Designed miniproteins, single chains. Designs and how they scored, part 41

Each design is a single chain, and the fold is of that chain. pLDDT is the mean over its residues in the fold that is shown.

## One batch from the design tools (miniprotein)

Design m1413
Fold by ESMFold2-Fast:
Structure m1413 (fold): chain A 56 residues (1-56)
Amino acid sequence: MEKAKEAAELAYRKAKELGLSDTQVLRASILAMEYARKEGLTPEQAAEKAVEEAKK
């Protein structure tokens, strides 16, 4: 599976489970994909970082 897509899917699930808004869920998915692609983070690391950023 492509790492960026996997990171986005993980961030989507984590954000949904936390009860974040639809806008925050979408932002988390986009940020996770960017972190995985540009910063070389693992899907799990990218998803965690993206969800924390989207919560702000």
Scores: mean pLDDT 80

Design m1414
Fold by ESMFold2-Fast:
Structure m1414 (fold): chain A 82 residues (1-82)
Amino acid sequence: ASEETLKTVQEIIEKAKSNPVAEVKVEGNTITITVLPTEEGYKLKEEIIKLAESDPELEVKVEGEIITITSKGSVEEFEKLK
């Protein structure tokens, strides 16, 4: 991933980890974020989706309260951004 994409990924991880309504799992080049079905959880979900969709190197999949973010062409491990 580009340095810009890695910064975006780091911001997403930090935002989700700092909020008690979200659980973050990082595996290789994939981030899975689960939010609580609350107003605060849904607000965080929208903010994370907006950040990830702003980067063309990131693929976003949303299934209810679960957001999956994957790098489209990078071999970089997001685990290193913890």
Scores: mean pLDDT 76

Design m1415
Fold by ESMFold2-Fast:
Structure m1415 (fold): chain A 62 residues (1-62)
Amino acid sequence: SEFEEKKKRLLEAAEKLIESTKDPAVIAAARELIERLEAAKTLEEVEEAYRLGLGRIAAAAG
């Protein structure tokens, strides 16, 4: 399903981000995104988790 595919892809992207950075604030934001994505049960929840997570990651990185 689109929900399962998107959730899996975004989890993989967040894990890759953690592997690629030494910034503890970015790592913390990416870990929170993973937690929210794992809790998501619908496509809408996956999309909301991603929006919130990206905002936090951008703020941590800037």
Scores: mean pLDDT 85

Design m1416
Fold by ESMFold2-Fast:
Structure m1416 (fold): chain A 57 residues (1-57)
Amino acid sequence: KAQSILDTIISLRNQGYSNSEIAKRLGISQSHVSTVVRLLNEGDLQAALDYIRRHIL
């Protein structure tokens, strides 16, 4: 589920992992993690979930 990926990114970010470390752990590109993190920083949780569904799942 897109929510599980989003929750994992949030959790790892809160633990101080870099975007590249999160990408390696999830098996996705650093560019995708960077985009999701940017959308989260903008406060747009729905856009972050939509991005994961379209580009990661």
Scores: mean pLDDT 83

Design m1417
Fold by ESMFold2-Fast:
Structure m1417 (fold): chain A 70 residues (1-70)
Amino acid sequence: MEAQRRLAEVEAYEQRVQELIAQGQKAAEEAKKTSTPEQAAKVEAQLQGFTARLQADAAARRAAALAALA
């Protein structure tokens, strides 16, 4: 039961991560519309770093939950 609960918590976190990434992408696109090319490049780099960190964290949490189920 606890391992299944942990997996469900990870899935909820994954959904939260997807929402945060979508919000970040939307905010970055709006910011780029009023930015210089240099500012837009920095916004894109920050968004990519933010997305990569969230995806890596979600993947690590999922792997840990799956290991607990094995």
Scores: mean pLDDT 81

Design m1418
Fold by ESMFold2-Fast:
Structure m1418 (fold): chain A 72 residues (1-72)
Amino acid sequence: SAAAERIERLLEEAERDRREAEENRSDPILYTGLRLRAIGLAYEAALLIQRHPEAATEEQIRRLEELGIRVP
């Protein structure tokens, strides 16, 4: 479904930004920007999962938890 595809893309982008942030801890502007973007993308994924719980896998929910976001 379109929701499942969007959730996957948002999680992949958030995970990429988080990984890139951790690799760039010595650059405070880049680190903070990437970390904030990752959190925003993860929240967008969480909202989609809340709206379309049938479109989300257990693995995707676990990945969100790894990003620090708990689905309510």
Scores: mean pLDDT 86

Design m1419
Fold by ESMFold2-Fast:
Formats: sequence, structure tokens, C-alpha cells
Structure m1419 (fold): chain A 99 residues (1-99)
Amino acid sequence: SELEADLERLADRLGLSEEQRRWLRERTGGDLREEALVLGALAARATIERGEAAGAEPELIERARALFPVLLREAAEALGLDAERIEALVEELEEELAR
């Protein structure tokens, strides 16, 4: 599957180990839409953090952080997914990456 290959490359770029990728796949039950949205959300959060570290204006960073949960919810709804479940998976994955 092209999507599976793309998600594997994204996970690798985000620094996920094989065990962390397996964990995410098991948690999503193999739903590639959930996996894609969780990995995409993690990439967006990493981009905001890099922007802050690079000296982006604080007001822009605050707006990006405020808009992030809104955009994530809209994306989940557009894909027919449970936004609260996706938000929980993103938080759990961030905790796994911090271990």
C-alpha cells in the first residue's frame, strides 16, 4: 500500500522506533486514517516547536498552538474519526517518544 509506505517514511522522519510504530499500529487497530492523522498531528506540533526555537514571534506561536486542536478536530471530523480518541493517541505517542 502506498499510504502504508508513506506513513512508515513519516514515522521514521519523526524519530519513531520500530516498537513505537508497532505500538501506534496496535492502538489504531490498523486504521491507516487514524495512523496518518496522529503522525500528521505530531509533525505539526514538532513544526510549531521548531518555529518557537527559531525565534518566531510569540503571538504567532500562541495562535498556532490555539489553532492546532481546532484543525485536528476538523481533520478528524472530515475523515469520520473520533477527535477525542485522536487527541488522546497524539498525547500518548508524545509520552512514548519522551521515554
Scores: mean pLDDT 84

Design m1420
Fold by ESMFold2-Fast:
Structure m1420 (fold): chain A 86 residues (1-86)
Amino acid sequence: MDPEELERVVEAAIELAREALKQTGKEDSEYGKLIEEIRNAKTPEERLELAKRLVLKMLQDENLSREQLIKATAVAIELVGLEFER
């Protein structure tokens, strides 16, 4: 796995969560906590796992717009793809 590709997908997940928070006008402490955990993670593998959890929570959030859910699905596909490349 290319470290640059991994970090690109992780940053995409973080940016998507920030966009969701901005559009709702509400600070969701769970999204905020996961973003902070990703920033503080020491290894690329840990960052990837936390990014997967963040996107999974977004996909389960019934308050997200259709556009946000489509973007979350696209990032989820990229995250899964990174696990199949050995």
Scores: mean pLDDT 75

Design m1421
Fold by ESMFold2-Fast:
Structure m1421 (fold): chain A 64 residues (1-64)
Amino acid sequence: MVTVEVPASDETTAQIAAELIRRTMPGVTAAEAELREVDGEKVAVLTITAESEEAARRAEEAIR
């Protein structure tokens, strides 16, 4: 599993990112997005669960 923080202005953008990862990345078993406020800025925290570390790394690259 892996956790990635990405900038996001709204919850919809965060949810779309999580869905894309789940649908497009083989070996990903779950992905969830949480919108978090850090020092007045909105950041999406994506938690990705995968069958292998390779699958998790590929998902991280896709978020970039």
Scores: mean pLDDT 73

Design m1422
Fold by ESMFold2-Fast:
Structure m1422 (fold): chain A 99 residues (1-99)
Amino acid sequence: SDYKELLEEVKKFIEENIENPKSSEEIQEFIDELRKKAIEKGLAKKDIVRIETILGVIMLVKAVADTLVKRGKMSKEEGEKFEKEVYKKILESIEKELK
């Protein structure tokens, strides 16, 4: 399934990001490439909505963490921990869909 192949790419990206936190620019580049692949593969509307929801959460989490760190409401370490906790929940959701 093209949908499950793209979910595996998202899973791998999140696993790598948990190990070594990526910049907002690196996350945006991944999102842009994944969106392009989803369109080119002609995914069903339901699958596009699901992928866009996952990508939206990834972007939002990074933006929230970066904003709270910039405003002195979190340390850099606390921001990274917050991102990792949300990414782990996304991974659990993806793993349930893959098997």
Scores: mean pLDDT 84

Design m1423
Fold by ESMFold2-Fast:
Order: C-alpha cells, then structure tokens, then sequence
Structure m1423 (fold): chain A 74 residues (1-74)
C-alpha cells in the first residue's frame, strides 16, 4: 500500500540519519541529526497507527539517543 511504501521510505531515512550520527564526533551536529529523526518520527505517527511499525522506528531513535548520551559523557 501507499502507506507501507511511505513507512519504508521514512524508516530508510531514519536508518541513514542514525549511520550519520554513528560517524559524528560533534555533539551539536548529533543534536541536529536527532532533531531531524524526531521530525521524521512525528510524520510517521501522522501516517500510521500500527504500533509495531512505530515501535520499530522508535528503536532507531532510542539508539541515536544512547549514542548522543555516550558522546556527551566523554
């Protein structure tokens, strides 16, 4: 469906942003990338009520948050 295609496209965007965060050493850049991930997740929540799909996307944000906290603690 068009909704499934949109979800997969947004999920791929989140995965790309997470990989950029993994390569970053600058906290300000990580914060900017995380804000984009939060915005994309918000768009996904507007386009689906599927809790399992949203949980999959949420795990990527949780991983980004963990990376950001580790970087901030250095």
Amino acid sequence: SAADELFEQKLAELERLLEEIRAETDLARVNALMQRMVDIYGEMKENTTDKAKLAEASKLLEEAFAIREELAAR
Scores: mean pLDDT 85

Design m1424
Fold by ESMFold2-Fast:
Structure m1424 (fold): chain A 94 residues (1-94)
Amino acid sequence: APPPRTPEEVEVARWIAEQLIRIGDLVDEEFKILRDLKNGKITVEEAFERLDKIAEELSKDNDKKVIYESLARTAERFGLDELAKRLREKAKEA
């Protein structure tokens, strides 16, 4: 049987799980925004504003430039070139 976890190991595992859930929820919202734009449910302007809010939330713990560059690459993979361009311009300002 595996040894019992210490209280410290449990706290570390809980913190990691909380971070993974938070990041997962933000990634799910990103993909929803990209799908809605791809399907014509929202405008490029609306998609940019919603992704900018996600980027600001992620940039509390991470490099803002890297976050915008990552979002731009994902938008480009969806074929959303105008959105990707706006996100890259924002990354250069960060």
Scores: mean pLDDT 79

Design m1425
Fold by ESMFold2-Fast:
Structure m1425 (fold): chain A 72 residues (1-72)
Amino acid sequence: SAETEEEIKRLSQKFGVSEKKARALYMLSKEGRSVKSVADEVGVTPGSVSNWKKRYLDEDGVEDLKRAVEKV
C-alpha cells in the first residue's frame, strides 16, 4: 500500500536507518505488533527489535538511564 511504503521511507530517512529497521519500527508503532512478531517478520532476534524500539520509539526512558550511567 502507498501509505505503508511512504511511512517506511520516511522512518528510514528520519532515523538514518536501513529499510529493514524502518519496517520494524513501522510495525511496532503503526501496526502495534509485538516485538517477537516483528522480529520474525524482518528476520532478526527479538532482542534486536526490542533494542531498536527502546532507542527510536521509547528513547527518553533508555536515554535517561544512559545519562545517569555516563555521569558516574
Scores: mean pLDDT 69

Design m1426
Fold by ESMFold2-Fast:
Structure m1426 (fold): chain A 61 residues (1-61)
Amino acid sequence: MTANELRRYIVEQGYFVSLSRADFEELAAAGVTKEQLDKALAIIKEKKLDDRLLPEIVASL
């Protein structure tokens, strides 16, 4: 996924993400999948974490 596709997907799932363009470009370069995003976003929602932790959570999957 591209950085723009990642941002659009997250917003379409109902999340507000305070990440920079550079953060999304890093996630795209790492080859992050929709499955990894869904798992990371579920962890953020369940544990009420800051959405800025998304790259760290994805990296731990």
Scores: mean pLDDT 77

Design m1427
Fold by ESMFold2-Fast:
Structure m1427 (fold): chain A 70 residues (1-70)
Amino acid sequence: SLKELIREYAESLGYRLTEEALEYLAEKLKGASDEEVRKVVLEIARIADENNEKGPIGVEHAEKALERIK
């Protein structure tokens, strides 16, 4: 599923997303290509790294990543 793809990409980069963030992204990225999904997850990872985030990444960072990409 798209939700699992997003989770796996984030985990491959060393980050964990909340269930709320995964559901949010799955809805927003419906019909997106694998490349677009990967781009969004990479931007989320970048935002988390910039903010020295600890623990799971929530909807707020997912929203910021989508805004930066558009």
Scores: mean pLDDT 80

Design m1428
Fold by ESMFold2-Fast:
Structure m1428 (fold): chain A 77 residues (1-77)
Amino acid sequence: SAATLQEIAASLGVAAFARYLVGQLLRGSEEGRERAREALIAVNDPAALAPLREVVDDPSAPEEARRLAREVIEAIE
């Protein structure tokens, strides 16, 4: 839930929380990836842009993760 993600954000700080959500795009289940995408867009934090661009530029990242990262970048830029 959004409340659980806010608790994680409060514990980690902004940059670490962005990395956590990007980690969910890379390694999460289909449902986990969709939740991470929604959370990244809802937070709308420029601190997410650098980790997301790293995923887009990584040819070893899963194709689905790269597509979702690109979609999030487009939504928050």
Scores: mean pLDDT 77

Design m1429
Fold by ESMFold2-Fast:
Structure m1429 (fold): chain A 74 residues (1-74)
Amino acid sequence: VADKAAEGFKEGAERGGPLAASTMAAQGVYDAGGSKEQARGAGIGHSMAANMGYDPEGAAEFAKLGAEQGEKRA
């Protein structure tokens, strides 16, 4: 779940923005069988990281953390 969030974020961030990164990360979580809460956490974390100008690799870690935090709250 978190792994797919990180992958989606890297691809979205490379393609040009926080929205693309957040959408691909959330979709990755859903595709891996994650909950709505996990997908939301991933999307929020990714959007913040991308807006702060982190590189795709570093931002992917924030994506993973967001998904993991969503999992703990679900």
Scores: mean pLDDT 61

Design m1430
Fold by ESMFold2-Fast:
Structure m1430 (fold): chain A 70 residues (1-70)
Amino acid sequence: MEVSKYVREAAEHADTDPEKAIEYLRKAYEAQLKEMETLKVSPEALARFKDFLEDFYKRAIEGIRELKKR
């Protein structure tokens, strides 16, 4: 819900305002991390999910920066 909203905002701003798009991606990442903390999963599974998300969002943000570099 919150995550989907932020991801949609990021996509809408990626071409016109990359800085705003990156900000929304960071909010989406933070919201996903918060949701994961409410899950009843093992610490090992949680760490693996967090590592995957960190890499995914890092690559997405870097992609936007590279596309609209200054």
Scores: mean pLDDT 76

Design m1431
Fold by ESMFold2-Fast:
Structure m1431 (fold): chain A 63 residues (1-63)
Amino acid sequence: MFSVRSPPGSSGPGVAKVKKVLDKYGINDAKITGDHLRRTVTVEFDAPKELEEEVKKEIESLF
């Protein structure tokens, strides 16, 4: 599980971008929660630490 800062006013688009990255890595069972007020997207999934760190880095590069 990790959280990333999303652009102001774009929790929905932020969630969509995260979902696209997860689909790229074959992660189909992740829970993605956007918080518009806090400008944060939280992502939960079960994966090896190496894969989680790679996915987190790519998602952080989108914001």
Scores: mean pLDDT 71

Design m1432
Fold by ESMFold2-Fast:
Structure m1432 (fold): chain A 86 residues (1-86)
Amino acid sequence: MEEMTPEEKEKEVIEKTLEDIKKNIEELKKKIEEEGGSEKEKLGIELLEAIRNKDFEKAEELIKKLEEMGLDKGGVEGLRKLAEYA
């Protein structure tokens, strides 16, 4: 029978976060299309798609651009962790 280990729990959290990212991408795309969102929001969507596609190199590049545009370091570190574990 399957027992949840700490490693399995962390994997489930990351998998759930990736599913939530997919939903957030769809919602953010709609908002940007209707509201004419900022360049930061467009880069954020590209980053979430790169993380979802497990494109680590593209995600790293987009994270760096967002950091240069003034995204807080806590947000950058969270996104980096998702990209590393995806």
Scores: mean pLDDT 68

Design m1433
Fold by ESMFold2-Fast:
Structure m1433 (fold): chain A 65 residues (1-65)
Amino acid sequence: LTPEEQERLDAELREEVSKVIEDGIKNNMSKEELFKKIMDVLERKLAEHPEHEVVRFYLEKVKEL
C-alpha cells in the first residue's frame, strides 16, 4: 500500500464504521447487533485489503472486548 492508498482506505473504513454506528443508534440497535455489524465491516475490509494494517489492528482490539 502506498501512503495515499492507506489514507484513502482509512477514510473509507472510518466512514463505513461511523455510518454503522449512526444507523445503529438511530434504529435502537442492540449492543450485540451493533458489534456484529462493525465486526462484519472490519472483516470484509481486511479480506479485500489484507495489507491494511489499521484494519488488522482494530480487529485485534475488538477481539479483546
Scores: mean pLDDT 72

Design m1434
Fold by ESMFold2-Fast:
Structure m1434 (fold): chain A 67 residues (1-67)
Amino acid sequence: MSEEQAEELVKFAEKLKKLSEEEKKRILDLLLQGRGDAVAALLSSLLSDEDFNKAAEKISELEKQAE
């Protein structure tokens, strides 16, 4: 995932729930490292099930755009 795509996902998640600067930085760093499992675990703890599903759909859409 590119830096631009990772940043777009962080902005999308922030619209679902207000995130701290540390939380946004952690998500961005994990996405850039390719640690999707760690991102999923972190988002699951921060977001409701409904908002997490929306974020997961956004990740899938961004991965499709990366090809």
Scores: mean pLDDT 75

Design m1435
Fold by ESMFold2-Fast:
Formats: sequence, structure tokens, C-alpha cells
Structure m1435 (fold): chain A 80 residues (1-80)
Amino acid sequence: MKHLELAKEYLKKAEEALSKGDNQSAIQYANQSLYHAQQADQQVRQDFQQGRLTPQQAQQLHAELLEIAKRAAEIIEKAK
């Protein structure tokens, strides 16, 4: 899923920006990660409703997206 991949890439960029003291870029990348995670979650819900994902697959993907969102929120809190 392109949105899941982008959410992970932006999260990595946010962590790198935070480590360099670039708080503005860290917040911007973390918000981009959250946006793409939200889009990926919507796709997971739609695929599950159409029977393309098992309950176990949907739960695993949802858990991964929640972890991404949690880490992005932590970056925003640290960068403010």
C-alpha cells in the first residue's frame, strides 16, 4: 500500500529531523506521516468490508497504523 509506505517514510524523516534539532521539519514530516496513515487506515477498512482481508490481517494492519500514529504524535510533542 503506497499510503502505508509513505507513512513509514515520513515517520523516518520526522525522527531524523528531530534528532538534528530541526523541530519545524520534524512536525511537518510527522503530520505528513499521520495524513498517510489515515489514508492507509481507510483503505484497510474498505478492503476488509469487501472481503479482501481476513479479520486477522485487518487487525494486524490497523495495529501497525496505530503504532505509526503514536510515534508521530510523540515526535510532535517533543518538537513543540
Scores: mean pLDDT 86

Design m1436
Fold by ESMFold2-Fast:
Structure m1436 (fold): chain A 100 residues (1-100)
Amino acid sequence: SAVSTTLSQDNQDRLDSISDFVSQVMQRMSDMRSRGDMSDDARQVVSQLGTLSHQSVQQIQNSTSDEQQRGIIDSFISQVQQIVDQLRSLHPDMDFPPVP
């Protein structure tokens, strides 16, 4: 697995929630791209979300404490919120689920 089994239940639940949320956003953006409705700006933002997700998972995998893992997850959630706000501005017609 890409994440350590030493995660606390709270950190695991939060990571699962944000990962599921990111997957939902990526799926919606993939559907939009397939319809030809994706702008270059939106493509850039989606690329940033993919990079952020990869980096956050790697940071958690390399983390050594519950406190460090919590900080990484908090930062990941905060950055996902910023990216979603950018996507909402680019695609106001899209109803994104709430960030966990």
Scores: mean pLDDT 80

Design m1437
Fold by ESMFold2-Fast:
Formats: C-alpha cells, structure tokens, sequence
Structure m1437 (fold): chain A 94 residues (1-94)
C-alpha cells in the first residue's frame, strides 16, 4: 500500500510539473483518474476506520466533481494541489 501511495504522489507531482504543457481538458481528465486511484487506495487502507475511509472517498469525489466544473488551468492546478495534500495525508496513515 505505501508503494502505491508513493507512486500516486509521484504521478501528481509529474502532472503538476507538466500542467503548462497540457490542455485544460487533458489536465481535468488526469485529475479525475488520480482521484479514482486515491479512492481505491483509501478503501484498501486497513489502518483507516470505515468513517475515515468514507471521509477520504468523499473528499476525492469532491475534487473530481470540481475538476469537471473547472474553467481555467489555474483552477485545475489548485484542485491537483488539494489532491496532493489528500494523498500525503493518506501516505502518513499507511
């Protein structure tokens, strides 16, 4: 699980570094994919209570929904930064 969480963080960092190279639609699609991966990791994390797992899932769903509504790359980058913070919190629990 720790290796998967670190791999997710690395993918988020690479996407942040390349945000200027991607279209808004590509960036939004990548953010949604990363949110789905984080949801899977939270549900696999036996160190989290059921309530904590649900909280991580809802936070990730919220980021994915906001990504669908994002109209600028700046908004998408802010959502990706929030996803990074969420992934870092999850890594601390693994």
Amino acid sequence: LEAKARALLARIDELLARADELSLEELKARIRELCEELIKLALECEALSVTEQIAYVLRAIGIALEADLAKTKEEAVKLLERLKELAEELLEKV
Scores: mean pLDDT 84

Design m1438
Fold by ESMFold2-Fast:
Structure m1438 (fold): chain A 90 residues (1-90)
Amino acid sequence: KAEEYKKKAEEYLKKARDAVSQGNTQEAVDYAKKAIDYADKLFELGDVETAIKIYREARKILGEAAPDSVEAANLITAAGLRIVGAEVEK
């Protein structure tokens, strides 16, 4: 199941980047959120390192796509807290 979630997360990160390149801010935020959701599933399955990589990429995309979005800021904060929590528990 982990491999499926990793592929889904990577697919949504790619779609988010494509949306950024097209200026589709809301679409980029929506896809980044989906990638974070799959990273959460990977984290729950114990694939912490892959989840952290996805969280980092999603945060980067959100910061580039939607610097003035409250939704994006909340997602960036949530992903950042997940990264810090995962790194401290190593």
Scores: mean pLDDT 78

Design m1439
Fold by ESMFold2-Fast:
Structure m1439 (fold): chain A 70 residues (1-70)
Amino acid sequence: SMAEKERLRAELEKLVQEIIDLIKKNPNASILDLFRAIALEGEALVANSMTLEQIRRALEEAKELYEKLK
């Protein structure tokens, strides 16, 4: 549904911001972690053109990065 898509998009946008904040404060964050975060931020920006499945995949990738960095 469109409501589900918008909820997942909002969750992705929020999680990406949390990841960026963690990278700024995390001495163990690598340049590859930074590149992954930038890619996820780009996906969040274009999420309106993404399918529900694509947003779910981006959100799963964001969750994995968040778990690594927290």
Scores: mean pLDDT 82

Design m1440
Fold by ESMFold2-Fast:
Structure m1440 (fold): chain A 77 residues (1-77)
Amino acid sequence: REKEVEKLIEEFEKRMEELIKKAKEEKGEEFAEILKEQRKIVIENLRKAAEAGASIEELKEMAEEAIKKFEESVKRA
């Protein structure tokens, strides 16, 4: 299970890294820094949820929801 959680977090980090690069290009360095901080918070939340017994499916939903919100934030900022 721990290996599955780590893979999920690694995939989330990769997706966020691409989004952060795009945000830096479109909105600038300050917005990219905000997304980096938010990424760290989401990763901490994913790890805490996993420790609390959340399923891999629940963790995937949390990660997808976070990505969608960040994508919307980039479009609206």
Scores: mean pLDDT 79

Design m1441
Fold by ESMFold2-Fast:
Structure m1441 (fold): chain A 81 residues (1-81)
Amino acid sequence: MKVEYERVSPTELRVTIELDGKKAEFLLTAATPEQADRMIAAIDEARKRAEAGPKPGEVLPLPTSDDPSTARLLGEIEVPR
């Protein structure tokens, strides 16, 4: 699994998730640059968990976010079997 992010503006991030040859892109919009920094931290955590070697078919839980945008767009990451 590959998780990439690109900061397109101080309050906007483009997140690309690639799983088993499938690619999905999300645009995260934050009200402030500080919220965008928190979104980046959440993405980095998800990436570290992915790199730790999840089992095939395992769902990787993301921490509950206080930011609705992050919670809606990142959700749970499912590892294909």
Scores: mean pLDDT 62

Design m1442
Fold by ESMFold2-Fast:
Structure m1442 (fold): chain A 88 residues (1-88)
Amino acid sequence: SEEVKRLDEEHIRIVIEALEASEDPEHQALAERLRAAPFEEQLRLLTQLELENKIPTEARIKMLELNLKYAKDPLLKEKIQKKIEELK
């Protein structure tokens, strides 16, 4: 789905921008790696970062806010909104 691909691309962009905004050299190196990678590799890296809890909290919030914007199910919206509040 084009909608799903666009959402994945936006999630990748959010994570890259958050890592680039960090003063941590490891975050800067990771941002460069993500920018250089092809889309399928970016998705793999994003999944690995999520599993390892290495995604910055600011990026997690932005990703969830984007998911909330595109969510159609009221129960899913409530769950996402609660998760955003828990991260703040």
Scores: mean pLDDT 85

Design m1443
Fold by ESMFold2-Fast:
Structure m1443 (fold): chain A 75 residues (1-75)
Amino acid sequence: MPKVTLEVHGELDAEAQALVQEGEERMKAAKSVEEVVEIAEELAKRLRALGYRVDVRVEVSDEGEVTITLTVTPA
């Protein structure tokens, strides 16, 4: 299982914070890097549906550690 780190930058309301927590738990349970990326894209789509502008950055280390950075602004 890949080691996953989720970093979120920006101010989120309670509903958006709940989606981020759910997404982070799903990413930690993921069995592949591909599944982690799919979960991150789904989370970004759901945050955009709540009226946020979301920028997604995915970094994979040589050791297979995945860092996902979400930059979230109200739009």
Scores: mean pLDDT 81

Design m1444
Fold by ESMFold2-Fast:
Structure m1444 (fold): chain A 100 residues (1-100)
Amino acid sequence: SPVEEMKEVAEETIKKIKELVENKASEDEIFEVLREFEDRIQEIAEKYNLSSEAKEEIAKVFHEGKKKMEEALKNKDYEKLVEIVEEMAKKIIEIIEKAV
């Protein structure tokens, strides 16, 4: 199901971000994981023929989340990065559950 695949992708992404935060990884490495996350979510959205409205809502979550993560990185608030990604994942899952 699209919800199950989204939850798996979200869990894997959160785990990767936690590992990067623990290792004090570069901004580039963190945003690379976010790009991978966005690409995987877009593939699932296309695979399950999600509506244009749902795809737009997901894109907005990534746009806002990326801005919040850029601010957290600028302030060297690495712990905040995990919270932001968890919030993004929750919102995306809710959008998918509503769309199906």
Scores: mean pLDDT 86

Design m1445
Fold by ESMFold2-Fast:
Structure m1445 (fold): chain A 61 residues (1-61)
Amino acid sequence: SLADQFAEFVALLGELGRLMKEKNVPDEEIKAIEEEARRLFAESIEAAIAWIRQKIDELRA
């Protein structure tokens, strides 16, 4: 459902933000990345989720 996809997006965005803070990414860069994620969400939730998952994987590598 759309509600489930939204919940997944919010959870992934939160995890991305947590990982960026752990990696000492500057607050301005975190804000810019989060704004880009929300912009992508407005265009396609599936694309936004895929993009956030990729960013999380890159940070965990």
Scores: mean pLDDT 86

Design m1446
Fold by ESMFold2-Fast:
Structure m1446 (fold): chain A 59 residues (1-59)
Amino acid sequence: METIEGEVLAVVSLNEKYGVVAVRDLATGKGYLVLAPREDVADLKPGDVVTIEGKAVLA
């Protein structure tokens, strides 16, 4: 589990329990795909600046 602070690029997928969001890390400029609880992802939209806790992989 990792904490990513960044700009939302897209909500890639959303299921009943979890979602995957593409985020650009503001410190490094790198893109990540973050798997997080649905509730943390469902209301996000491109351009939102967020702190997300979840499982992150380099995009």
Scores: mean pLDDT 81

Design m1447
Fold by ESMFold2-Fast:
Structure m1447 (fold): chain A 98 residues (1-98)
Amino acid sequence: SERRELFRKAVAAKLAADEIVKNDPKNEMAELLMARSVEYTMKALGLSLDGLSQRSLDLIARARANRDRLDALIDQVIADNRDLVDAQAAALEAEAAS
């Protein structure tokens, strides 16, 4: 489903951010990947971004400006971790349906 695909991207973005933070806790790329994860999660849940803090909205705007690079990294994480990403996305979709 479209919702499953959005959760898959959200999970992969968070996994990428978590891996970067292990090596560089203050890496700005990790913050942008987390902003992508938040946006994909909000879209999957059908939630408006208007309720987010100004800091979150600014990070999402910066992530959108860098989306080609960020989404390429997200797609690579999905490819490298397909079963894990699919399982976590399925769990999030099931939770959202409850």
Scores: mean pLDDT 87

Design m1448
Fold by ESMFold2-Fast:
Structure m1448 (fold): chain A 79 residues (1-79)
Amino acid sequence: SDVEEAVELARRYGEIASTAEDPARLAGGAIGAMGAVLHAALVSEEGQRRAQEILREYAEKAKTELARKLLLGVANAKF
């Protein structure tokens, strides 16, 4: 389903951003995570909520404070 695809993208980019050790990888992960949330929001409000919940979980596991703040920003974004 489109929701499942958006959720999978949120997991993929959340993992990239939360485990990033270099600025380029962190930037790519954060941009991808925002793209995943936007994709989910275009499918449904439920999809957006699920994608944002996943990114909140990855924020808790983030290796750096900057990665945590970026992922929380995406997880708390309102459109």
Scores: mean pLDDT 86

Design m1449
Fold by ESMFold2-Fast:
Structure m1449 (fold): chain A 66 residues (1-66)
Amino acid sequence: SSFDKSKQGVADSLIKNGKAAGKTDLGEKYAQQVLNAPTPTQLTSISLRFIGDLIDAELAEKKKLS
């Protein structure tokens, strides 16, 4: 289905972005959640949570350097 293709595309993007940020495990974790998302709303929610976790991880690392 078109929704399944969208889920795969988003999952691939999360893996790529996680890897680029040095957070491969975060990207893989959220990619699995995206592939299991039952609705487009949950797909969007999971994607936003990934971004939030990525920002939180970066801020935590910066606090260790200050």
Scores: mean pLDDT 84

